# Designed miniproteins, single chains, part 3

Each design is a single chain, and the fold is of that chain. pLDDT is the mean over its residues in the fold that is shown.

## One batch from the design tools (miniprotein)

Design m73
Fold by ESMFold2-Fast:
Structure m73 (fold): chain A 73 residues (1-73)
Amino acid sequence: SWREQLEARLAELRAELARDYPDFVIDKEKIRNYFKELGLDPSIPEDYEKLREKDPAFAKAAEILNLEDQIAV
């Protein structure tokens, strides 16, 4: 199902973030401010790619937050 696909991706991203960046704390405000500082919109795939190249930990955290919001609907 749609939810199962999102939940699987969320679990995968959480595992990757914990493995590669074990000391990284997901701070929603810090992530939002980082996007604002860069002038990027996380809803735009091209802007998300730019963030992923610059800071992969922040990009993964942003995708996790987006998936959590989608599942909550």
Scores: mean pLDDT 77

Design m74
Fold by ESMFold2-Fast:
Structure m74 (fold): chain A 71 residues (1-71)
Amino acid sequence: VEELIKEDEKVIAVATAYRLNAAGQVEGVAVVRKEFDNLEEARKWLEETIAELKAKYDAKVVGGIVPVDTA
């Protein structure tokens, strides 16, 4: 879906830190999101934020960038 996102289009970057508990359920540890005016800035922030969350929480981190939904 990269076709829906231009390099200079407003996007939201989201990073979610999570782990599995003793019952095998997914537990969210932290969620961080930020809006950016371009995809390059969003990618840079997301890479740095994923690294920080992994180091801080010793948890799995998934990240994604989505276009700002104006509908």
Scores: mean pLDDT 72

Design m75
Fold by ESMFold2-Fast:
Structure m75 (fold): chain A 78 residues (1-78)
Amino acid sequence: SKKLIDEALEHLRRLAREENDVPGLDDSIREIERAFLELPEDSQLEFAKGVLKADSLREAMDLLGEQVDRMFLREGRL
């Protein structure tokens, strides 16, 4: 659902602000959001659920990597 995705992206931005307040963080978050939006809708939903439970930016990034890896593995098996 869009609400869950929006909440997850807002949570990701909060985690980023709390862990690192250095210049350039906005560009890193923009790249993460872009990568997330390139995922299939089902993968976006699963990532969103995981991100809402994440306590750190690193944990959220690991979850994104899992979704990207699953997409890559699906393509590699075709």
Scores: mean pLDDT 67

Design m76
Fold by ESMFold2-Fast:
Structure m76 (fold): chain A 69 residues (1-69)
Amino acid sequence: SLQEQFDQLRAQLREARARDGVVSPEMGLLQNQMAQLYVALNEEVRQKVIESMPDVKEQIDELIEKAKE
């Protein structure tokens, strides 16, 4: 499931942090993948919002950007 994939990425990010002890390129990649899955986890809400307000897609994209930080 998407939730299981998200949990696996979170676990991998935690493991990478424990091994490196500093920010690494691998951590950045994992954070980006988590941001993509975050949108997918809220697909029911996302689809309903996009159907009624297409402009809200920009706000969803902003949430993805926020999650990358």
Scores: mean pLDDT 62

Design m77
Fold by ESMFold2-Fast:
Structure m77 (fold): chain A 71 residues (1-71)
Amino acid sequence: SKLEQLRKEATKYYVLGGAHEGLAQMSLAVIKTGSSMSEEDKQRMQQLAEQQLKLSEEYRKKAEELLKEAE
């Protein structure tokens, strides 16, 4: 059904959002534990984490829109 298709697609976007959030958390953990990292390396990892969090939020919003259509 159309509702089943919307829910399946929403699940896909939730999984993608979670994956990007996980990548951001790993980058932040590296910054926190990397006492020998240069300031340039820390800045690059921070930017990567921020980019991944933004993608995670965009995917979650897409999933929520699809679920709202299924209601």
Scores: mean pLDDT 84

Design m78
Fold by ESMFold2-Fast:
Structure m78 (fold): chain A 58 residues (1-58)
Amino acid sequence: MKYKITEKMSESLKKKLGVKVGDVLTQEELAKRIEEAFGIPARLAIGLALKEGAIEQI
């Protein structure tokens, strides 16, 4: 499963995750970056990002 970073993701969040608009990450890569950056469960963070449109499932 893959996710694309959208323009709706904040600049602060993009900087912390080391991503840019249009980047495509696997679920594993995105989960690792979230857990390393924030120390939170990736599953919850990915769900919220999808709901907010900060990422798009492709």
Scores: mean pLDDT 83

Design m79
Fold by ESMFold2-Fast:
Structure m79 (fold): chain A 104 residues (1-104)
Amino acid sequence: DLDEIARRFVKAVLERRHGLREEQIPSLSPEERRRIRRDLVNLMTAIAIDTTAAEMFGDYDAFLRDLERIVGDPELARELLEAMLRDPSAVLRALFKVVDELLA
């Protein structure tokens, strides 16, 4: 389920990069929400570029290591990698949907 992978990814980024739990998002200022949204959009862009590079050069191990570093969860990193290789557009749509729901 892409929605489940997307929610787990956004939650992992909030916890690891921003020290935030999902329940704390409603108490954030509009400026804090914009900053977090920008970081998430930048990460999603980097992942899309890395997916293209991995397919062109076949270096899936490097891409997997980068995802593991971002999310801190090897199983989630692998599931995200597999989903991105299968349908990057569907994954990005699911990620943007979750970001908009939480950080609109």
Scores: mean pLDDT 85

Design m80
Fold by ESMFold2-Fast:
Structure m80 (fold): chain A 77 residues (1-77)
Amino acid sequence: SSMEQDLAEGVAQLTLGVLKLVSTEEQKEIVEEMVRALEAGDYEKAKELEEEFLKISSPGMQKVVRHLMKALEEALA
């Protein structure tokens, strides 16, 4: 629903904004594309971009991102 989408968008923007602050320029570009995909409701594209982000991220960052994305997916279910 639009209400759930608005809530998810807010949480996603806050979460991804924090990640952007600690990311490289390449990672920031992927984060910006993930935000746009989530805003468009294109969750499949957002997942593809998540995997691209993870490929260029440290193992520690990969665990953090996977945990946050899982929490977001559960909130949207």
Scores: mean pLDDT 69

Design m81
Fold by ESMFold2-Fast:
Structure m81 (fold): chain A 66 residues (1-66)
Amino acid sequence: SLEEIAKKQMEEAIRAGVPEEDAKRVMEKAIELKLSEEDIKKIAEMMKRGTPLEEILEYMERLAKK
């Protein structure tokens, strides 16, 4: 399920050093916006690479406007 994918990606991001609150917020937003599995994985990679939270949220908004 989308929730299981988001949870796994959140846990992996936290393990990679992303703050738990940021990872949780981003993944909850991804579920709310009904993003694809591919998009969720891409967002998780952005978080792991140290992309600022604001840039990630903007990217997610752009994806949702499809």
Scores: mean pLDDT 81

Design m82
Fold by ESMFold2-Fast:
Structure m82 (fold): chain A 79 residues (1-79)
Amino acid sequence: VEEYLAQVQAVVDDMEQFLKLYGSKLSPEDLAEVEKALAQLKGIAAQIPSLSDEEVKKALEQMKGIIGKIQAIAKKAFA
């Protein structure tokens, strides 16, 4: 779990750096969606220490979906 949370934090840091350098290349809608997704990732990660093992599995799947959404938006912006 700690390794995966570290990976999630690295993705958050990378996306925040991406927005700092390339945020002006995104539409206002895509920018808002990425910012919302990053906030959701941070919120879920913060809750994990208080969750049961079953709830952690669901939270990890939710985080994977959110990361995929962020990556799709970034790829679309530079297609």
Scores: mean pLDDT 75

Design m83
Fold by ESMFold2-Fast:
Structure m83 (fold): chain A 75 residues (1-75)
Amino acid sequence: SVLSEYGRKLEELVKNGEPKEKIVALIREALADPSLSRRDRLNLIELMHWYGAELTPEEQAALEKARKEHEERIK
């Protein structure tokens, strides 16, 4: 999986009880990786939002676009 390295680091941070801010920082580092698929990038943006991170306008637009695409597919 393209997320395997970042997933491993995320699990380590969670296991060690690291603060949410540190987890968000790692996710932002992962988002800078150009090898991430669009799907994996969207999953990371959703995860950041769940941890209470403030999304950039670009990140928010990507998330909203994905939500609309999903709605169109199920209707």
Scores: mean pLDDT 74

Design m84
Fold by ESMFold2-Fast:
Structure m84 (fold): chain A 60 residues (1-60)
Amino acid sequence: VPVLITDEEREELVEEALERYGLPREYRPKILQFLDSLPAEMTREALETHVDYAARDLAK
């Protein structure tokens, strides 16, 4: 598999999304929990899309 999504990359994507939408750190574990519910076989681009979607929904 050309790219494995690491825990560090997951945290980085979540942090960027939180900053983008002005969300408090309290939402970090909620987004991570959502990501854990997704299929393990996922591209970084798909993961970024899901993180952005989740953060955007929380920001409403």
Scores: mean pLDDT 74

Design m85
Fold by ESMFold2-Fast:
Structure m85 (fold): chain A 110 residues (1-110)
Amino acid sequence: MVEIEFEEMTDEEFEKRLAQIEKETGRKPKVVRVRVESDEDLDRAAQTIAEAIKEAIKNGEDLVIKVEAPSGDAAQRAVGRALQAVQEEIEKATKEARIHVFLRADEPLP
């Protein structure tokens, strides 16, 4: 079973949520940080996110992905592309994996 959680948060909120996940699960999750530099970098960022998710599903590991982008739209598009790329792996998953995707935009939403 694969569970995926999405939330936009600040760096301080991320640290608190990470500590809460460790407390709730009794395990330290794997943490992957992905930076989206621009709209032109979306495919590269999406590929990095997709590979991290595939590996976590394959190994039955809990994963925390922190996606940093210039805007919330850029972060959401990178994650959306990654999820489309891993949909088959999610549907075929036989191991338990919990994936937390945290979005951090450099600019506040307009």
Scores: mean pLDDT 78

Design m86
Fold by ESMFold2-Fast:
Structure m86 (fold): chain A 98 residues (1-98)
Amino acid sequence: EPPIGVSVSVSPKEVPSGGSVTVTVTTSRPATVHVSVFRDSDDPDVEPVWSATLDATDGTATLTVSTEGLEPGDYVVTAVATHGDAGSDGATASFTVT
């Protein structure tokens, strides 16, 4: 049985502060997806600026992330998908707040 596959995309890739980005997570199987948004940083103790857990029942989960209150700069989206016997897998995407 193949491991769970996961991919993540963000649109738009560049957004003005106070705008919103759409995060789309696609999984090869129904999965629980944990999504976190981090400011791009080399600090291992950096806290996510946004996070959510959702179910990709049909193999796709879509979220809207508001950039209200976020500083201009580069951000990384991390998605971790978990499905019982298939285990877990992760993917990343990025966007810029202008």
Scores: mean pLDDT 77

Design m87
Fold by ESMFold2-Fast:
Structure m87 (fold): chain A 95 residues (1-95)
Amino acid sequence: SSNTKKAIELLREFLKRVEELVQKKDTEGIKKETEETKKQLSTILDPETYETLKQILDSMTKNLIGAIDSGNEGLIRGALGYMRKVIDGIISDLT
């Protein structure tokens, strides 16, 4: 659907922007990007799908910020890799 395509585009752009923010270790930027992406998704997804995706995004963002705050590059790579895998899985399920 048109809304599905918009959600996929938003998730791809979210991942790209978060990757750039991770390189800068900008945890406040990651929080702001997550909130803006959730806000946009809430206008295009049904409430049940949105609530599920919101919980997933919040969980992944919390994990990624925790990894950055630890200063451990291995944990940061692992957290970002996990986020990529989860978002790619969501996009595959939506297509």
Scores: mean pLDDT 89

Design m88
Fold by ESMFold2-Fast:
Structure m88 (fold): chain A 68 residues (1-68)
Amino acid sequence: MLTDEEIEYAVEKFKKRVDEWKKLGEQAEENLKRQIENVKASLEKARADGDTDMEKLFEKILEVLEEK
């Protein structure tokens, strides 16, 4: 199982990557939108599978992606 520390570490790393994408301009916006859709799909799958650790991770990642 993922620990809370592992989830926070993954979220922080992903947030840094999102900041890098935003610096790339128009292409970064398109990539960000695609990543949001991918994470939403992964979150729905995790919920359907009852994978609470992955659900928590994807919810936190989605929050980072949707916050400007």
Scores: mean pLDDT 77

Design m89
Fold by ESMFold2-Fast:
Structure m89 (fold): chain A 68 residues (1-68)
Amino acid sequence: AAQAEADRHGASLVPAVKAANYAIEQAEKKPLTREELVELIRKRAPGLSDEQAEAIADAVLAQIELDK
């Protein structure tokens, strides 16, 4: 049950993690707005919901602010 759910999420989480890492890399090169980060994440991982993409964008912004 929980393991089968984790296995299914594992397949969809890989694109989400890659999209988050890509967004961090882009934000380090150029200042990005929250809206631009959400768009990048959605473009790289189109299987994510808008809420998931926004949550990842918020986490990326928090990470960038910590590095300043």
Scores: mean pLDDT 70

Design m90
Fold by ESMFold2-Fast:
Structure m90 (fold): chain A 74 residues (1-74)
Amino acid sequence: SDEERLRVLLELHGRYHEAVREFERTGDRAAGDEARRLVEELERELRRAGMPQDEVDALVGQLRAHLDAVEARV
């Protein structure tokens, strides 16, 4: 259902932010790698949800840019 898919997307987004916080806190590459995997999984789930590709690219691009900025600081 659309509601169940939204729940999955929200859970993935939350896990992404937790992984980024851990990466910022510790500099642990495993946390950075987890954040990267979660962005890829979010992209797949957004496409499965039928979101237009340009909107997926915009949202995922924002998350990738955020993670890249964190990696540049660690």
Scores: mean pLDDT 86

Design m91
Fold by ESMFold2-Fast:
Structure m91 (fold): chain A 67 residues (1-67)
Amino acid sequence: RSSHLAELARRTQRRLEEATGVPVSDVEVTVDANGEVVVSFQPSRPLTPEQIEAARRVVEETQREAS
């Protein structure tokens, strides 16, 4: 765990909540053994298709920042 990835996870949580309007928890940003940036989170309720699309854009932005 690095302070950089922890801060990025916190920013990602905020962005996800702003983009979807849904509270999220367990937001993690990690780099796996293959160098792949993995973003995981748990929404407090099921997301609509539009909210899933918004969340995907936030994840892509986070992956770029983590690289």
Scores: mean pLDDT 79

Design m92
Fold by ESMFold2-Fast:
Structure m92 (fold): chain A 68 residues (1-68)
Amino acid sequence: DDAIHEAAQLHRAGDAEGAVELLEQAAKQAKTPEEKANILYALSFIARSAGDEELAEEYRRRGRELKE
C-alpha cells in the first residue's frame, strides 16, 4: 500500500490535507476491492484523528462493504 505509506508520512509531517488528498486520489485509482478498502480504512483513521466521527464511520462502512 504505497499510497497509504505516503499518506502516513504526510500525516506525521503535519500535512493532514495532503494525506487526505493523496488517499482520495488513490481510492479512485484502486483496481481491487481489497486495495480500496485499505485506503478507506486509512481515510477513516485520519478523519477520527481529526475528530470527525461521522466521516470516520462512513469510510469504515464503505471499506467493510467492499470486503463482504
Scores: mean pLDDT 80

Design m93
Fold by ESMFold2-Fast:
Structure m93 (fold): chain A 76 residues (1-76)
Amino acid sequence: DFEKKVEYLQKLASEIAKRDIDLLEEIFAESFEEVEKEMPDASKNPEEAKKKFVDLAIEKLEKELSEEELKEIKEE
């Protein structure tokens, strides 16, 4: 469910933003850059580009949190 992925992304982003807003901005910028590199035709399918961005951002944000922190966020 894409809506649930967006909610999860928002929870991860909020947690990182409390500690290091510069890191959050860097992760979003890197995720956007990867979408542009992997989907040069993103403008033809903006919905799929958005889904890819969300998946990449989640993956990057999860790597910045501990196993315990990820468990707490997922159980909310």
Scores: mean pLDDT 79

Design m94
Fold by ESMFold2-Fast:
Structure m94 (fold): chain A 52 residues (1-52)
Amino acid sequence: LEEEIKKIVEESLERARERMSRLDPNDGVGITAEAIREAGEMTDRILELRRS
């Protein structure tokens, strides 16, 4: 379970890096929105894993 949570975090961070790299570096609003979205998705995945 703990190892699986670490995997989810690592995968979420990698996805965030990929998404942000496609954004305009001067679009602070877009970058912030993507960071918040990925944090929310990561949290939901971890909570779902812990319930299973």
Scores: mean pLDDT 74

Design m95
Fold by ESMFold2-Fast:
Structure m95 (fold): chain A 69 residues (1-69)
Amino acid sequence: DALKKTAKILKERADELESLGTPQALELAKQLKKAAELLEKGDKEGALASLDEPLRKMVETLIKEAEEE
C-alpha cells in the first residue's frame, strides 16, 4: 500500500523534526503529520493540498516511488 508506506515515512520524519524543537521544525512536523493522516485515509489529493509547495513535491515523489514498489 503506497499511501500507507508514504504516511509511515512522513510520521517518522515528523518525529525527527519535533526532536529538533525549533519553531520551523515543529511547523513542518505538523504539516507532515496532517498529510500522513490524510494518506492513511486514502485521501491523496487532500494530503498534497495540505502541504506547502516544497513539501508537496517531496511527498509526490515519495508516493510515486512507493507506487513502483
Scores: mean pLDDT 80

Design m96
Fold by ESMFold2-Fast:
Structure m96 (fold): chain A 96 residues (1-96)
Amino acid sequence: SAEAEHLRAAMAETEQQAQQTIAYFQKQADELNVSPEDRQRINQLIQQMQQLVADARAQLAAAKTVEEMQAIVRQMGAQLQALVAEIVKILEETRK
């Protein structure tokens, strides 16, 4: 269906955006010279982002209905947003 194709395209775009966001966070962590502890936490959160996207991609490939695909994309988006917020908080606290 057109909706299923749209959701697959949205997934591919999200994966690309996540890669760009990860590169940005790594650059910011380097430029701000974050503590070794904060760098370790950022690296862990980045790994969680990468795993989340990989899991969502696999779930989307196995999904049998558009409703299942929508739920997967929505849940991935919410979880990515939470991980991004945690990294942003660490970077903003370092700037103070």
Scores: mean pLDDT 89

Design m97
Fold by ESMFold2-Fast:
Structure m97 (fold): chain A 101 residues (1-101)
Amino acid sequence: SLEELKQELLDAVDTHVRLLEEAIAQGNEDVARRVALGLHATLQQFGRRLGIELDPVPAPDASKEEIVANIERNAQKLKEFTNDPELKAALDRALELVRRY
């Protein structure tokens, strides 16, 4: 159902946001990179399931700056098409943490 889809996507975003925050706090660049790419993949799943065209996941060897910029663009695009306050709040938390990565 649409509500189940929303909850799955919220849980996935919240999990990646938490893991990214932990990796940043620990100074673990390798883990932070993997989590950031996982967050990007999660946003792609959001876009695909909502019928929104997003930028593709960057190559595995993409720069940190390229990964961050792609996540920011895709999260902002999702916020523009989704008027759900819970999803907007989750995306805002993701954006704040990605900017700190």
Scores: mean pLDDT 79

Design m98
Fold by ESMFold2-Fast:
Structure m98 (fold): chain A 79 residues (1-79)
Amino acid sequence: ELEEERRLMAEVLRRAGLPEEAERVLRADREELEEIEREVLEEAKRAGLEAQLRLQRAIAEVARERGVEVKPPAAPPAP
């Protein structure tokens, strides 16, 4: 399970343009994975909406390709 989580997180980070963080993830234990995830999310929030969308898109793409569930974003746009 942990090894699969590392692979998924690393792939997400590579697609989001964070290859150095992806390398950290591949060597991380579960606690370190949670820390890296938190750091990446906080930095994306600080960087702004585009960074957050890029990260969410990477997560969705990896999940779709590997057939895993992801927490759905609740954002219904109104015309």
Scores: mean pLDDT 70

Design m99
Fold by ESMFold2-Fast:
Structure m99 (fold): chain A 83 residues (1-83)
Amino acid sequence: SKKAVIILYNEEDKESAEKAKKLLESRGYVPVLIEGGDVEKALKKIDELIKNGHTVSAVVPLSEDDELQKAGAEVRKYIEEKK
């Protein structure tokens, strides 16, 4: 199994998110890009990752925007509750 990283980003950070994805893939991680702090989409992707035998090692909001930080916290809480 591989370790996955959930990256939450706003449209303005799309290029940075794509660069982070490429770097993580080169290091053997499974990166998942979620635009706009879409918690529902992130949770669905996490369920797919777990079903495929991966673990989620990190949730990374790319900006300090309150909405994106809140989305990251909700996603992290969901992962903790899946134990």
Scores: mean pLDDT 85

Design m100
Fold by ESMFold2-Fast:
Structure m100 (fold): chain A 88 residues (1-88)
Amino acid sequence: AAATTATGATVTYTNASAELQAKAAEIQAQAKAVAASQAAGGQTVTVSTITLDDVTGATAGEVTGVPGPQLDAASTVTYNGVVAKGTT
């Protein structure tokens, strides 16, 4: 698995395809950079759970432990073509 550790968080993959795991690793690297930037500015970094949908073959999975704002189930964020939805 392409599991990596963001700032203070562990990324977990549930029912994720290899393609989704690769996209999740890319999203985590981006989130880690944002978290590092916010921490350098003296801001508190929040750890969120994000559900990812892979439009390739309609494969979906879950990624937890991504640093960033807390997202509710109604919130959707797109990273490099992958749709990330919040969980409440």
Scores: mean pLDDT 45

Design m101
Fold by ESMFold2-Fast:
Structure m101 (fold): chain A 81 residues (1-81)
Amino acid sequence: MPLSKEETTAVTNALVEWVRANPEAVSPRVRAAVEALLAKPAPSFQEQEDVLKLLLAEAIEHNPELKALAESLGIKFSPLL
């Protein structure tokens, strides 16, 4: 990801909160990944990045509201995401 660690954490937290408010709007795989991340008291940067990648894939393929939120936070979507 071209994001800094601080940006990755901030974007991941914002998208995670959106999924918590709208759990039925995302795939079971994405929901499970978000729940697993939230269950950790101190998730590693790699764990945060992995969840962010799943959230960005869901956003571009299935969820225009999540995509708009990610774009508002500075995410640039590419064909490789």
Scores: mean pLDDT 76

Design m102
Fold by ESMFold2-Fast:
Structure m102 (fold): chain A 60 residues (1-60)
Amino acid sequence: VSEEKFQAALEEARKQKDPSKFAEIAKKYGVPVKELQKAVLEEEVEEGIRLIEEGVAKAL
């Protein structure tokens, strides 16, 4: 699988914000759905931590 196709699939998955579409996106770009799900989950965890930190600051 080409890195370019994987990056395109990852960007599409991020914009959709719908996990049910990950399989469709993975098939569209010809990338493994498991790898796409893992990459999105890792990014969401990182962003979630950042949002919690911002929320705590705003609650004060």
Scores: mean pLDDT 70

Design m103
Fold by ESMFold2-Fast:
Structure m103 (fold): chain A 71 residues (1-71)
Amino acid sequence: SNQELREAERQLTVLQFRVIAAQVELDYAQRDPSTSDQQIAELQAELDRLQDELARVQRQVNELKRQQQLS
């Protein structure tokens, strides 16, 4: 439905910003010599998780758009 697509697109936008924020945080942490390997690993794991969520929601949006175009 149009509502489901709109909700999925909002979630996609939020996840896109979260991925960018996580990428920035990881980049700054990697450039800080006081950051531990464990902290870097935790930030990388969070970024990986957000990228997986983004890919899932992107597939959902693509499927909903396809259904709307065929209906």
Scores: mean pLDDT 88

Design m104
Fold by ESMFold2-Fast:
Structure m104 (fold): chain A 70 residues (1-70)
Amino acid sequence: ATATVVLSDGTVRTVEAAVGATVTLAGVTWTVTHVDAAGGAELRAASGSGTLGVGPGTTEISVEAAAALG
């Protein structure tokens, strides 16, 4: 399954809902660390400290929040 992320700057990205999949949001590389039974995923920043949740389908994320967490 895939999730679609829309950033507040209008950038659209897709990420595979599978542990180890990667996506670049706000110039930061994020890795899927957890997938739930509903098709949602948790992403962790390459720096290792920030996490973001994405649901099945489309999730809107602030560019400023993604950059600050990465």
Scores: mean pLDDT 75

Design m105
Fold by ESMFold2-Fast:
Structure m105 (fold): chain A 82 residues (1-82)
Amino acid sequence: MKEEEIERLLKEAEEVLEELKESLPEETYEAARKAIETLKEKKPEMEPDDFIELVRDFIEALERYGRSDPELLLEALKRSVK
């Protein structure tokens, strides 16, 4: 069950990013794509509930900042992958 929810959330994150592709600067879009890949790499090392929360927060950031503050989104993404 948790595995299916994680896969659904990762797909949702990718879908939200694709919807924002036309609105995002290239650098922000590439940073977000790298963040999704990093999330996929961290998946087996994290507790499922913590990972679900992390992916949900990422989706919320994309939806909130992707259209209003793409520069702020880029800085948040750069900081998150440290």
Scores: mean pLDDT 76

Design m106
Fold by ESMFold2-Fast:
Structure m106 (fold): chain A 63 residues (1-63)
Amino acid sequence: MKEELIKKGDEYLDKAIEALRQGNAQEAATLLSKAINYYKEAGEPEKAEEGLQRVADEAARVL
């Protein structure tokens, strides 16, 4: 169950990064929020912080 929540977090994080690369910042923000919520539910706040940093790095590259 915890592993499934982490997997869903990873899936939404990947989708958020892809949406950001396509120029869909609003969609990316929504997907990132879902990813963070799944990581928090899994008890992995460090993964949520890492995910946020990955999206921030990608945004800095695009913007």
Scores: mean pLDDT 82

Design m107
Fold by ESMFold2-Fast:
Structure m107 (fold): chain A 99 residues (1-99)
Amino acid sequence: SDEEKKRLLEKAVEVANFYAEHMEDVLAQARSAAERAGIARDVLRIAEFLKENKDKYPELVEKAIEPLRKAIDVLMQDPDPEVRRIAEEARKVLDEIEK
């Protein structure tokens, strides 16, 4: 529903801000490259969800983009090539939202 999508987008903004502030700590606590890749996939899923909703909820989407970009920048410095690949994919999704 529209109300449910709006609530999920509000949660996406909260998660994006959390990752923007805490991504280095989150990655440091991960036990393996596979766990860090999982975190990168969560970021990618958020980016894709923002893209799906950009026309209907542009204000909420805009609020999530900048903090999510900060989180992606940290992921792109990861020593694991798979983590960096997923982060780059997420960045490209955000670039498509902003044109």
Scores: mean pLDDT 89

Design m108
Fold by ESMFold2-Fast:
Structure m108 (fold): chain A 74 residues (1-74)
Amino acid sequence: MDEAQKLRDQAKEYADKAEKGTVEQAKEEVEKAEEYANQIAALNYESGGAAADQLRQAVEYLGRAKAALDAKEA
């Protein structure tokens, strides 16, 4: 479970950076947040659902990063 928590925290960090950065930085940071969310999803599948909470949080952070990018491009 510690690995899923670390990946979730990294996803949050990149979501926070996407909200604060430029459009170009936000695009890269969305890609990073998505990579971490995908790694947690794989870990959740392998563990039979033990990382479900961390996956939900990572998906939420990815959503925030994408929303920040959309707002900056609008």
Scores: mean pLDDT 78

